# Designs tried in a protein design run: designed miniproteins, single chains. Part 19

Each design is a single chain, and the fold is of that chain. pLDDT is the mean over its residues in the fold that is shown.

## One batch from the design tools (miniprotein)

Design m670
Fold by ESMFold2-Fast:
Order: structure tokens, then C-alpha cells, then sequence
Structure m670 (fold): chain A 60 residues (1-60)
């Protein structure tokens, strides 16, 4: 949903709108590992931090 994309963009401001939308879509599909990989790739987060971030966003 647009809500998950907005939360990703707002909490992790280094994501472009397109990257935030993709993270949101992956989280809605339950694809946490792929969402975490995108967060790690496009932000300053380590893979471990990105996994925690993806789980936090999925819980919102």
C-alpha cells in the first residue's frame, strides 16, 4: 500500500520515492528478505539493521 511506502520514505529518508514504493510492495507481499536487501542497498544500514528495519515497517 501507499502507507507502507510512505512509512519507508519517512523513516529512511535516503530512499527515493520509487525505492520506498518497492520496499512497501515487498513488505505487503511478505518478502521481508528482499525488502531488507533493498533497504541495505539504498541506505546506510547494514544487512542486520535493514532486516530489523523491514520487520519494524511490516509491524506498522
Amino acid sequence: SAALAAQAAQRYGHLSPAQAARVGALLEEGRLDEAAALLSEHTGLSPEQARTAAETLAAL
Scores: mean pLDDT 75

Design m671
Fold by ESMFold2-Fast:
Structure m671 (fold): chain A 89 residues (1-89)
Amino acid sequence: ALEEAREKIEEAREAIERGDVEKAYEYLKQALRYIEKAIAEGADVEEVLELLREAGEVVRMLEKAGAPKEKVDELIAMLKRNYLLALEK
């Protein structure tokens, strides 16, 4: 789950570089779902927090690239949820 999340974060970053905002959104959504799964399976909190930090950076890049506000807000909500889940363990 953590390795899949890392791969999806990198794919999202590459999609933004290509100007493929829709694909970047899809990859970030997948990455955040993998992080949630990793948290549920007891992944190392330090590694989870580092991936959430990286995902947050890419969400900001996506926002600057002109992604619709509704999609950015959805990703931010998923980030906040994952931070709460990680810190409560």
Scores: mean pLDDT 84

Design m672
Fold by ESMFold2-Fast:
Structure m672 (fold): chain A 80 residues (1-80)
Amino acid sequence: AIEDRKKLLEEIKEEIESSTKEELAELLGVDPAEYTKRQLQVLLVQKKLGETPTVGELSEILGISSSEAAKIFNEVQKKL
């Protein structure tokens, strides 16, 4: 449901805001040296949602512009 997605996004935002780069990498099982903190944040959103987030959702969660969110998202997809 749409309400379940909004609640999940709010929980993800709080986890991202309280987590270091190293903690994000540990949660994802990846090397923190291979990713930026922003790239790890995008990967965590994807993992927790179980589907692709929109650029608007990433912009809101990360507190960045839609252009920067799109750039980081594309960088993450190229590394996968």
Scores: mean pLDDT 80

Design m673
Fold by ESMFold2-Fast:
Structure m673 (fold): chain A 70 residues (1-70)
Amino acid sequence: VELSEKLRAELEELQKRALEKAKEAIAAGDEEKALEVLREAIEEAKRLVLESDLPEEDKEYIAREAERAL
């Protein structure tokens, strides 16, 4: 799967922010909040992919992988 430069940058930034927030939640002892942050990030990543200029087959594949990660 080939990601556009813009989509790749957006996904990388989303991943960095989500991991940072999740780590903070875990450090505070709030595992439930950490899981919510990660779930929301996966849903947002799925939206970014579906709104991108990728071929529909690639969008469907990535969306299915995101569902498996949830």
Scores: mean pLDDT 73

Design m674
Fold by ESMFold2-Fast:
Structure m674 (fold): chain A 65 residues (1-65)
Amino acid sequence: GASAAEEAAKRALAGAREVLATGDLTLLQSARHELEELLPKAPESLRGELEALIAEIDRRIQELR
């Protein structure tokens, strides 16, 4: 079965992807913080996906400025 850390990472990834669709700067900043907090606790298999999504959120935040 999936670990608590793996399930937390999957939920955060799903939420962050939803937030990306909104274009809300405050929600994007919150999602970025949550993903960064989870990154060191995430399994190796999900770390690349988390890092890629953090980069995508950073790009989206810059595009909104």
Scores: mean pLDDT 81

Design m675
Fold by ESMFold2-Fast:
Structure m675 (fold): chain A 71 residues (1-71)
Amino acid sequence: SNIEEGIETALKDLERAKEAAKEYGKEKVLEGLDRLIEEAEALAKAVPEYKEKLEELKKKAEEVKEELEKE
């Protein structure tokens, strides 16, 4: 499904977030993470079928954001 594929892609992108911050700038990556967190939270409320995976995605995005903000 589009939602499941989107979650898998986003999770892979999170693994590269630190490299992306070096290449594109920390500000742009943090902006992308904020959008991802908001979208994951909204979608988890709209589609309970994927709530667990979306909550995991949100948590990982928040952890990556916090790590980047500490640098």
Scores: mean pLDDT 83

Design m676
Fold by ESMFold2-Fast:
Structure m676 (fold): chain A 55 residues (1-55)
Amino acid sequence: SRRRENLERAAEIARSLGAPEEAVEAILAGDVDTAFAMMPGDLAMQMLLRLAESQ
């Protein structure tokens, strides 16, 4: 589904930005709130910007 594709892309971006593995797993599970709690705000913002640019 498109949602899974979006989560996989978000996980790849997060990993490229140095996110913890636990945050990447949370993204893949669709638990974005937990993922953001596990990473610095700057990294989370960069991930969102990369996702927007990838459209």
Scores: mean pLDDT 76

Design m677
Fold by ESMFold2-Fast:
Structure m677 (fold): chain A 66 residues (1-66)
Amino acid sequence: MEYRLTFTGPVEAQIGTVLRLMGEEDAEVEKLSSDTYRVTLSGDPARQEAIIAELRSEPHVTVEEV
């Protein structure tokens, strides 16, 4: 699945989230702008669902399915 992430909060929170995603074996992270990233998730469906649920729970990131 492919998602667009837009960050509207502190840069420290953005960096933390991006680094966590880059650590995922089955995640591809592409920087589109200073605050916008494309994330492609593959592999285990349960793990994909868990990652997206965590991202959607964050107050300063908008997660949009592409």
Scores: mean pLDDT 80

Design m678
Fold by ESMFold2-Fast:
Structure m678 (fold): chain A 60 residues (1-60)
Amino acid sequence: AEQEKRIKEAKEKFLEGALEAAAIAGLPDEDLEELAKELELPYKERPSKEEALEKLKSLG
């Protein structure tokens, strides 16, 4: 199967919390920025761990 298609589909499902979850998982800024680029997510700066946790709590 075409990986790019699967990534785009998965992106929509994770869009509301993907970067926050990755930041909490401990990805460095450089990897987080690349992840955002691969997922085509808007990325301004690394979310703080506290902000990311609060955001994920609000989502689920």
Scores: mean pLDDT 68

Design m679
Fold by ESMFold2-Fast:
Structure m679 (fold): chain A 60 residues (1-60)
Amino acid sequence: SEEELLSQLLALIREWADKVGAIIEEAAATGDPNWQKKIDEVAAEMNKRVKALLAEYEAR
Protein backbone atom coordinates (compact mmCIF):
# COMPACT_ATOMS: atom_id res chain seq x y z
CA SER A 1 0.00 0.00 0.00
CA GLU A 2 0.98 3.66 -0.32
CA GLU A 3 0.96 3.97 3.47
CA GLU A 4 3.40 1.03 3.75
CA LEU A 5 5.64 2.59 1.07
CA LEU A 6 5.66 5.99 2.81
CA SER A 7 6.43 4.34 6.17
CA GLN A 8 9.39 2.45 4.63
CA LEU A 9 10.64 5.61 2.88
CA LEU A 10 10.46 7.53 6.19
CA ALA A 11 12.47 4.76 7.90
CA LEU A 12 15.13 4.96 5.13
CA ILE A 13 15.33 8.77 5.49
CA ARG A 14 15.83 8.43 9.26
CA GLU A 15 18.52 5.75 8.76
CA TRP A 16 20.25 8.04 6.22
CA ALA A 17 20.18 11.00 8.64
CA ASP A 18 21.62 8.81 11.44
CA LYS A 19 24.45 7.51 9.21
CA VAL A 20 25.36 10.99 7.93
CA GLY A 21 25.24 12.37 11.49
CA ALA A 22 27.60 9.62 12.70
CA ILE A 23 30.09 10.38 9.89
CA ILE A 24 30.07 14.12 10.74
CA GLU A 25 30.46 13.44 14.49
CA GLU A 26 33.40 11.07 13.86
CA ALA A 27 35.06 13.59 11.49
CA ALA A 28 34.67 16.36 14.10
CA ALA A 29 36.23 14.08 16.77
CA THR A 30 39.06 12.52 14.67
CA GLY A 31 39.66 14.97 11.77
CA ASP A 32 38.95 12.20 9.22
CA PRO A 33 39.75 13.75 5.78
CA ASN A 34 37.44 11.22 4.03
CA TRP A 35 34.19 12.41 5.68
CA GLN A 36 32.77 13.99 2.49
CA LYS A 37 33.54 10.83 0.46
CA LYS A 38 31.85 8.71 3.17
CA ILE A 39 28.73 10.93 3.00
CA ASP A 40 28.67 10.58 -0.82
CA GLU A 41 28.90 6.76 -0.43
CA VAL A 42 25.98 6.73 2.07
CA ALA A 43 23.94 8.93 -0.31
CA ALA A 44 24.64 6.53 -3.22
CA GLU A 45 23.62 3.52 -1.05
CA MET A 46 20.38 5.22 0.05
CA ASN A 47 19.49 6.26 -3.53
CA LYS A 48 19.94 2.61 -4.60
CA ARG A 49 17.74 1.39 -1.71
CA VAL A 50 15.02 3.98 -2.48
CA LYS A 51 14.98 2.93 -6.18
CA ALA A 52 14.74 -0.75 -5.16
CA LEU A 53 11.84 0.00 -2.78
CA LEU A 54 9.96 2.00 -5.46
CA ALA A 55 10.53 -0.80 -8.02
CA GLU A 56 9.19 -3.38 -5.51
CA TYR A 57 6.09 -1.21 -4.91
CA GLU A 58 5.44 -0.86 -8.69
CA ALA A 59 5.80 -4.67 -9.12
CA ARG A 60 2.89 -5.27 -6.71
Scores: mean pLDDT 83

Design m680
Fold by ESMFold2-Fast:
Structure m680 (fold): chain A 80 residues (1-80)
Amino acid sequence: SEEDKKKAIYMISALALEVHADLAVEMHPDDERVRELAGRIHKLIDEIRKLIKDNSPVEEIEKKLDEATRVADELDRLVA
């Protein structure tokens, strides 16, 4: 279904954000703010995984992914 395809794409996006956060911490090991923002991304990704596992509405998954993306944007601005 279209909804199942969206959930699959959102899972891939969530995994990409998690890898991005992990790389930021690895590249900036002494930056407490980088670790804080990466931790927020990990928490949001765990929430997205749970929403997908529980077959929650796509709109709830989108909302959490948007939140995770905003935190990732903040992380990117910090390390620019």
Scores: mean pLDDT 87

Design m681
Fold by ESMFold2-Fast:
Structure m681 (fold): chain A 66 residues (1-66)
Amino acid sequence: SKEAEDLAVKGYILYQEGRYAEALEAFKKARELLEENREEYSEDKYQTMLELTEKGIEETEKKLAE
């Protein structure tokens, strides 16, 4: 859904602002919505969105672990 895409974008904006805890919440919610609404996506779109959100989670968790 568009909500998952919007949350992934919001996650990156929050990350750029240094709001890492909020960015992590946004990325995790985006991943949850992607998984819940998997049937709404083409395989290519799903893989692209999942990769983007997983990368966002990884990068944000690294910042929070510093």
Scores: mean pLDDT 84

Design m682
Fold by ESMFold2-Fast:
Structure m682 (fold): chain A 95 residues (1-95)
Amino acid sequence: SELEELEEFIVSTLEKLSEEERKLLELILKTAMKVISGSEYAGGAAISELPEEHVKILLEVIKETWEYYKKNKETITEEELIKEAEKKAKELLKK
């Protein structure tokens, strides 16, 4: 299940992250949810209401944006990270 894979990725990732990095991951998730659902991220209930195709897109956006963050950790700003998450979500929604 895409939802189960997303939940496992988030839980596993959060356990390895600093407090600052956890906030960045939440920011990515919130940004991607806004683009995909067209509404404010309200937590797990909002994710569970998404079509499976949209959950798959959300997972891909989070993974790709987080990889981008890791490669640019020393120079990336929160603003740039938000823009990258928005860009990835919009690109994947066009599939």
Scores: mean pLDDT 74

Design m683
Fold by ESMFold2-Fast:
Structure m683 (fold): chain A 71 residues (1-71)
Amino acid sequence: EEEKKREEELKKEIEELEKNIKELEKEIEELKEKLKQGIDVKKVQKELVVKETALGIYKAAIDFLKELLKK
């Protein structure tokens, strides 16, 4: 049944993106802790912006895929 295949593929994509999000969230948390300690503030700030931007993109992608599953 075509619907089951599409749902399964979307779920796999969501699962992969969720893993990427969890890894990015962990890295962001570590960077925020370094920022509080005053270690390499400028480098850490740049890395935070890059990773927070990537996180936003992955979250938007998951929201889009979840909306497709609801349809």
Scores: mean pLDDT 80

Design m685
Fold by ESMFold2-Fast:
Structure m685 (fold): chain A 90 residues (1-90)
Amino acid sequence: VKKYIEELEELAKEILPKLKPKEQEELKKALEELKKILEESDEEEAKELLEKFKETLLSLQEENLEKLAKAAGKPVEEVRKLLEERKKEE
């Protein structure tokens, strides 16, 4: 259980900086809720929940990267392409 919570925190550290501060707060609340569920869950169930949550985080990252790319002066298409490659590698 602790291992899955740690993996979740590590994943969040990678994704959080790419999200807007307001969405980061919502994500942190979702993480706290998920941590409570993971603490009560079996190891196999916890792993399944983690994988589903990772997919959700990647989707959120894609939407916010578009806005971040515009603010940073980067082309949105380039940001989307990088996200697509990351999904296919992992």
Scores: mean pLDDT 61

Design m686
Fold by ESMFold2-Fast:
Structure m686 (fold): chain A 55 residues (1-55)
Amino acid sequence: SAAELEKMREQARRLARTMAEIDRRALGLSDEQVARLEEEMEEVWLSIMLRLERK
């Protein structure tokens, strides 16, 4: 459903933010690079979650 998709998107965004912060520290990324990475990671995590939606 649309509600489930929105929930997964929120979770993907939170995961992307956490991962981007870790990568920022580990790789010494700029704020601009972190923002781009966060956006890309959100899409990646959403894709993964959609594949794993039903166990």
Scores: mean pLDDT 80

Design m687
Fold by ESMFold2-Fast:
Structure m687 (fold): chain A 75 residues (1-75)
Amino acid sequence: MEAVIERARELADELVEALLAGDRERAKELARELGRLLEDPELEKVLLRAAEDPDPEIGAALARMAFAVALSELS
């Protein structure tokens, strides 16, 4: 579990960086990978929506909040 959580944090950091850089395709790929890694379809859906947001700062904020909630449910 701990190793999965650490990998999820790495992917989440890459996702936020991709969102802020405007790399929507990479952000979507990372969102799917993160949702699959954590077995959380609701998280995947929220992260995909964050990747589609035209405002990169709002998208990044949504992704960070969704990830924090998902991690809190695992602990």
Scores: mean pLDDT 81

Design m688
Fold by ESMFold2-Fast:
Structure m688 (fold): chain A 55 residues (1-55)
Amino acid sequence: SDEQIAKIKEVLGKLFPKASDEKLEEAARKLYELGQKHKDNPNDEEVKKILNSLL
């Protein structure tokens, strides 16, 4: 899980270079948890909210 969160954080850092390391880690953790909870029905609106927190 930590490895997957780190990979998500790396991708987010490339897409949102102005975001702080703390915000990138928080967003990566939230995206990972969302994926675990909604395996059969991904909540696209929650994903958008998390990504908007990096803008």
Scores: mean pLDDT 75

Design m689
Fold by ESMFold2-Fast:
Structure m689 (fold): chain A 83 residues (1-83)
Amino acid sequence: GEEYFEKGLELAGQGKYEEALEYFEKAIELDPNYAKAYYYRGLVLYVMGKDEEALEDFKKALELDPNYEEAKKNLEKVEASLK
């Protein structure tokens, strides 16, 4: 899972968002409890303007890791933007 996650981060950093999403999805398929993969997929979706999908991923990341401060912060930010 982690190798696909790292490749997703690399692609996202290059602005290759659709490819980054594919790799985060593969990371999640191998480890459905990978809170970090949900969080970064949510960030990419948010940058792409897919606010509702981003919100769902941030909620899942926080469900898996209730102490995930960055997921909580971005969840609140996206909820505010949907108002």
Scores: mean pLDDT 85

Design m690
Fold by ESMFold2-Fast:
Structure m690 (fold): chain A 65 residues (1-65)
Amino acid sequence: SLGEKVLETIEEVVGTEEWRGIGNGPSGPETVKLALTGLREHYNDESIPVDGVLDEETRRRIREL
């Protein structure tokens, strides 16, 4: 599904060696928050959390997109 691919991309970006090496770049939570905010705005779905926490409920919600 589209949501599953989006979740895999977010998890891959946050987990990459390049991401860990940025130092002064946005943190993993900030990247997750930006991605979730974009999804919320694109789908106009206020139920999508934008707190930067990629918990099980948030992952489930993204997979269902």
Scores: mean pLDDT 62

Design m691
Fold by ESMFold2-Fast:
Structure m691 (fold): chain A 79 residues (1-79)
Amino acid sequence: MVVSEEELEKEVLEALARIALAVAASTNPELAKLLEENKDKPLKEQLEKMREKARELGDEESARLLERALRLLEEAEEL
């Protein structure tokens, strides 16, 4: 199997975005519930919904983590 440098970068960025979702869900039960309710939706939509919920809850750490993850996913989409 041949994986291009660009494809590897994209996979790494998407993996980091998924890790951010898992970390936020593991630290905040409201975010865990929201992720479970939206796990059938695209990754970007999951990140956007969880970021907004984290902001509503005053969970600034999770909100910043999820915003970084959204930037990583946008960067992956540009590759």
Scores: mean pLDDT 79

Design m692
Fold by ESMFold2-Fast:
Structure m692 (fold): chain A 97 residues (1-97)
Amino acid sequence: ARELGREGARLGEKGVEVARAGDGLEGGRLAALGGSLAAKGAELAKNEEEREEAARGGDLAIRGGVEAVRTAKDLEGINAGIAGALAGAGAQFLATR
């Protein structure tokens, strides 16, 4: 659980960096993977610390997804960014309940 939240945060943050460097598609894919891992971390969380880590991963995935949409030049990049933002939002939702 905690490891999934932390890995989700790492990938979401990398997604932001990659998207800002001009690769919206890869940034969006990283954000989507990060958000999915954070969501799994939230589902498996047994305590407040694990939920907070998953919420942080979700927040970073949302940021990565949004940045990917902004930098994407095609529908594939936009779709990857949207997927990242939605996965991150799902992780935050699961982490708060």
Scores: mean pLDDT 84

Design m693
Fold by ESMFold2-Fast:
Structure m693 (fold): chain A 62 residues (1-62)
Amino acid sequence: MDDVYQFIRDLVSQAGVVPQVSQRSSQIGRTVPDSIQNRIDVSVQSLRQLGRDDVADQVRRY
């Protein structure tokens, strides 16, 4: 359960921003590279297609 949700979180964490997150968590989403952001967007769309609208909605709000 929640494998897709964790997958998206893993993508963000793998961006290498995690260690610098301690400075300002709010900037995490802004600092995330375009490549990672695009992968997250595609993942969110896939989540919706799978029928997990709730999870996709929360992830998109990230």
Scores: mean pLDDT 56

Design m694
Fold by ESMFold2-Fast:
Structure m694 (fold): chain A 55 residues (1-55)
Amino acid sequence: SLEELVESYGGRIVRTGDKAYAIVPAEKKDALAEELRKRGYDARIVSPQVVEVRL
C-alpha cells in the first residue's frame, strides 16, 4: 500500500482530501518521489521532508 511504501522509507503519511503528504527524512525524499512516480503516482517534492501525492 501507499502507507507501507512510505513507512519503508522511514516516513509517515497524512491524507487530506484528494491529496496525501509523505513526511520522510530529507535524504530519502528524492528516492521516495521517484519510486512513487514509477508506480504511477503524481508525486512532487514540496519541501525538504515532504512529498505530495495526488490521489
Scores: mean pLDDT 85

Design m695
Fold by ESMFold2-Fast:
Structure m695 (fold): chain A 58 residues (1-58)
Amino acid sequence: GSAADIEAANEAQRRAVRALARGDLAGAIKALEEGLSRVTDPELRARLERGLAQVRAL
């Protein structure tokens, strides 16, 4: 992926982790969904989709 894709994926994961640390499941889901809207690289998208599935299973 591009540098922009990598940064967008990393930012989405950082925001999701911070939201989870606060007990904010909705915020974590929103962060990962926003990341998916910005990331086009298939490998990075798969990583964010796995994270989203894990958060939704909580």
Scores: mean pLDDT 86

Design m696
Fold by ESMFold2-Fast:
Order: structure tokens, then sequence, then C-alpha cells
Structure m696 (fold): chain A 55 residues (1-55)
């Protein structure tokens, strides 16, 4: 069973690890789209779309 993570933009390693763990809890053949909200060092809020697919 394989978890594929597709990121539209840039995501921190911490949030990528969280997404990977979430994917490991999904059943085979499932797909989930999540939006990750992060703040940069200047406090600017950014959103990144992540698609998780389990094969």
Amino acid sequence: MEVRIEVEGEVSDENLEIARRAGSLMPPGAQMTAVIYERDEDGNLKSTTVTLTVT
C-alpha cells in the first residue's frame, strides 16, 4: 500500500509529515484533498493544497 502526496506550492516538512501520517490512516483507493494553512516568518498567512491518494 502506497500513499502519494501531491503538493500545489510549498509546504513545511512538519506539515508534510502530518499529511503523510493522515494518508497512512486512509483505506486503499481513497483520495483526500486538504488545504494547509501556514504562516511565514513575517506572519503572512498562506494556503497550500495537498492531495493524498492511497494505492
Scores: mean pLDDT 77

Design m697
Fold by ESMFold2-Fast:
Structure m697 (fold): chain A 60 residues (1-60)
Amino acid sequence: MHRFTVHARSPEAAQRAAAVVRQRFPDVQVSVRGNEITIESNGPITKAIAAALLAIGESL
């Protein structure tokens, strides 16, 4: 199982990121606690993590 936690700057940003991940990656489990977004899956989660970071306003 793969698990990663992304920290957003606000609960609103965390909820927005979680919604994007759930929409694009329905087989990935997404949990939100305050500013923290936890992404879990039995498969690769790298793209889900990238989508979450982009949704909270992070850019490369």
Scores: mean pLDDT 77

Design m698
Fold by ESMFold2-Fast:
Structure m698 (fold): chain A 96 residues (1-96)
Amino acid sequence: SLKEEALKRAEELVNATVEQLGWSERQRQLALDAARQAIDELENSPDPEAFLERVRQELRQASQNSDQLSEDELAVLVGRVAGVESYLKVKHEAEL
């Protein structure tokens, strides 16, 4: 299914980030949980554009306050982004 493929791609992106940044198992799990929640939220959202705008604002805030983000907060944000990007890409590929 589209959701299953999106979850698989999101997990691959999270695992790549874990390897690159040397994240803990706790951070990996936080990111995976955030990715699953983001996919569920986007799938069930009555306004996908508003959801995307919220994620964009989260990224902008993180960029401006990177020194104030905890490692856990960063893991959650990365997970949300991975989930959203994976779902949109899989959906776009399936519709074309």
Scores: mean pLDDT 79

Design m699
Fold by ESMFold2-Fast:
Structure m699 (fold): chain A 75 residues (1-75)
Amino acid sequence: AMREAGRELAEFGAQLYAEGKTPEEIAKAVIDKARELGYPELGIGVANAMKEAYEAGLTPEEILRRALEVVDAFV
C-alpha cells in the first residue's frame, strides 16, 4: 500500500539520479508516478527530500536513504 508505493517512488527517483537526470526532471517523474499510484502528496514529499539530498552533495545511495526516511514518516 502506501509504504510499498513510497519505496517504489524512492527507488525510481534514485535510479533517475544515478542516470544523471536533472533534479527538476526527476521531481516531475516521481510526482507523476505518485499520482498514477494514488499518492500525490507522498510523491511531493519524496521528490523534495531527494532534491535536498542531491543539493547537499549526497550520493544516489544516500539520496535513496533520505527518501526512504520520508516514506517511513508517512506510515
Scores: mean pLDDT 83

Design m700
Fold by ESMFold2-Fast:
Structure m700 (fold): chain A 90 residues (1-90)
Amino acid sequence: DYAALQAAARELRAELEAEIERKIAAGVPMSPDELADWTLSSRLAGLSPEEIAALLAKVEEAKANETTPSGLAGLDAIERTLARLRERAA
């Protein structure tokens, strides 16, 4: 359910926004996974369920065509964030 993914993304974004503000105040760097979670949840929170479906289809297409180590690492980070969002949506 893409509407449930949107709701999960909004929830994760709100949690991460507070955590990011605390880390900035403390001078602590964010991890790559925290950056991926914040970036993707912020994007998904602004999209309709139909737009989320289209974006996920584009991610799968990109995975089929990606051969560079850096591109694969980026797609793996997106997949980890999506797995966490799907768990929240269940």
Scores: mean pLDDT 78

Design m701
Fold by ESMFold2-Fast:
Structure m701 (fold): chain A 89 residues (1-89)
Amino acid sequence: MEEKARELVEEAEKLVEEGKRLAEAGDVEKAREKLEEAKKKLEEAGELMQKDPETAKKLADKIHETVAKLAETDALVKEKEAEIAAEKA
């Protein structure tokens, strides 16, 4: 269980990194897809942690870090969407 929860958090982290790169490249639609996948992986990890509180303690810092990065990347996507809209206007 701990290994699977860790893998889900690590996959979410990679998806957030990919989303950030896509957003920086102006591909906001694909960036949103990656962030949505990352949210689903974090949700699955959360379900596993509800069943195992010791796993939750071990992964708490990594999850907080990944959630923070997800929020920062979501803000970047919104900024890039606004830039694209302004260029089109």
Scores: mean pLDDT 81

Design m702
Fold by ESMFold2-Fast:
Structure m702 (fold): chain A 79 residues (1-79)
Amino acid sequence: HMDKEKLAKLVAEDLRRLAEIYEKQGKTDVASELRKAAELAEQGKIDEAVDLIVNSPKLSEEERALALIFVGIAKSIVS
């Protein structure tokens, strides 16, 4: 239970931080998509957050890969 909550918080925090970086670069659509994924992650819906990142047409391949790397790092920390 606690490990899942820790994962949810870490993923949400990392995705929100990444969204802030992209927003400062003027990539508002990318930031919006990452914030939606962060909200899903915070609700414990990690698989739905990943699905949103994987399937979002608003993210480039590089932006998608970076977001998925952050999710993977969070999973490795709480494993």
Scores: mean pLDDT 83

Design m703
Fold by ESMFold2-Fast:
Structure m703 (fold): chain A 70 residues (1-70)
Amino acid sequence: MPTPLSEEEREAVLRTVREAVEAGESEEEAVLRAVLAHIDVLLAQGKAPTMGDLLAAEELAREEIARLRA
């Protein structure tokens, strides 16, 4: 199962998604930005990103986009 993000990591992903959507970026661009931002955070912490970490960030980003469209 994908490892849940910390509250700080979750907030960073959500903020990145909201900024991308407000800038008029596509869903695919918003998700990509959020995943890349999460990778940067993990690398800055000296962690090797796992596939589970990337999938968790993508899932959270897509859920937030769905909420913004509701």
Scores: mean pLDDT 79

Design m704
Fold by ESMFold2-Fast:
Structure m704 (fold): chain A 58 residues (1-58)
Amino acid sequence: MAEEIEKAIEEAKKKGIKTLPPFVGSLPRRYVKDPSRYLAERIRAATEALIKIEELKK
């Protein structure tokens, strides 16, 4: 796995998000020229959204 993805996941865990959807653990094979960085950015964005949602529900 790319370091960028691992860093994004670790940030999510520090913010209270255990794990994002399965695609987080799966390497993207059909994305654009830089799938790892793209996925890392997606993870961070999703983490912020999920934190807000989970805080409202939990």
Scores: mean pLDDT 60

Design m705
Fold by ESMFold2-Fast:
Structure m705 (fold): chain A 63 residues (1-63)
Amino acid sequence: DLVEELFKEIEEKAKKEGIEMDEEEKEILRYRLENAVELGLSEEAKEQFLTKTVEQLKESKER
């Protein structure tokens, strides 16, 4: 499941940045990943999506 693989990769990257996601945040992330995959996420878009999502989570937790 591509969504599950992407979720795990984001979770690992977030963990390296010291970011903890609660259950609600995890559900929202899964929903966003499902939408992105359904719309045809390319390899380059995948990398950008992962990076952007982790950066966004970090910004949100710091403020």
Scores: mean pLDDT 75

Design m706
Fold by ESMFold2-Fast:
Structure m706 (fold): chain A 81 residues (1-81)
Amino acid sequence: MEEFLKLAKEADEYAQKAVEAYEKGNKEEALKYLDEAIKKAEEAIEAVEKSDLPEEEKKELIEGLRKQIESLKKKKEEIEA
């Protein structure tokens, strides 16, 4: 399995845990899981950049991951407000 797929899956799993924690009223726990999700998504971008994938596929994957990171950061900001 390519490393970026594993990291992207871990980012999704942490994002899901953040949603579950927030729904249960655990704001601090939700913020911790969002930080982990952002970190894993950033690591996935690095893994894509270092991969042997065609440049066009790298561009699409990195763009998707960057949009995911931005969405997670906005959600974190909303919880911190």
Scores: mean pLDDT 84

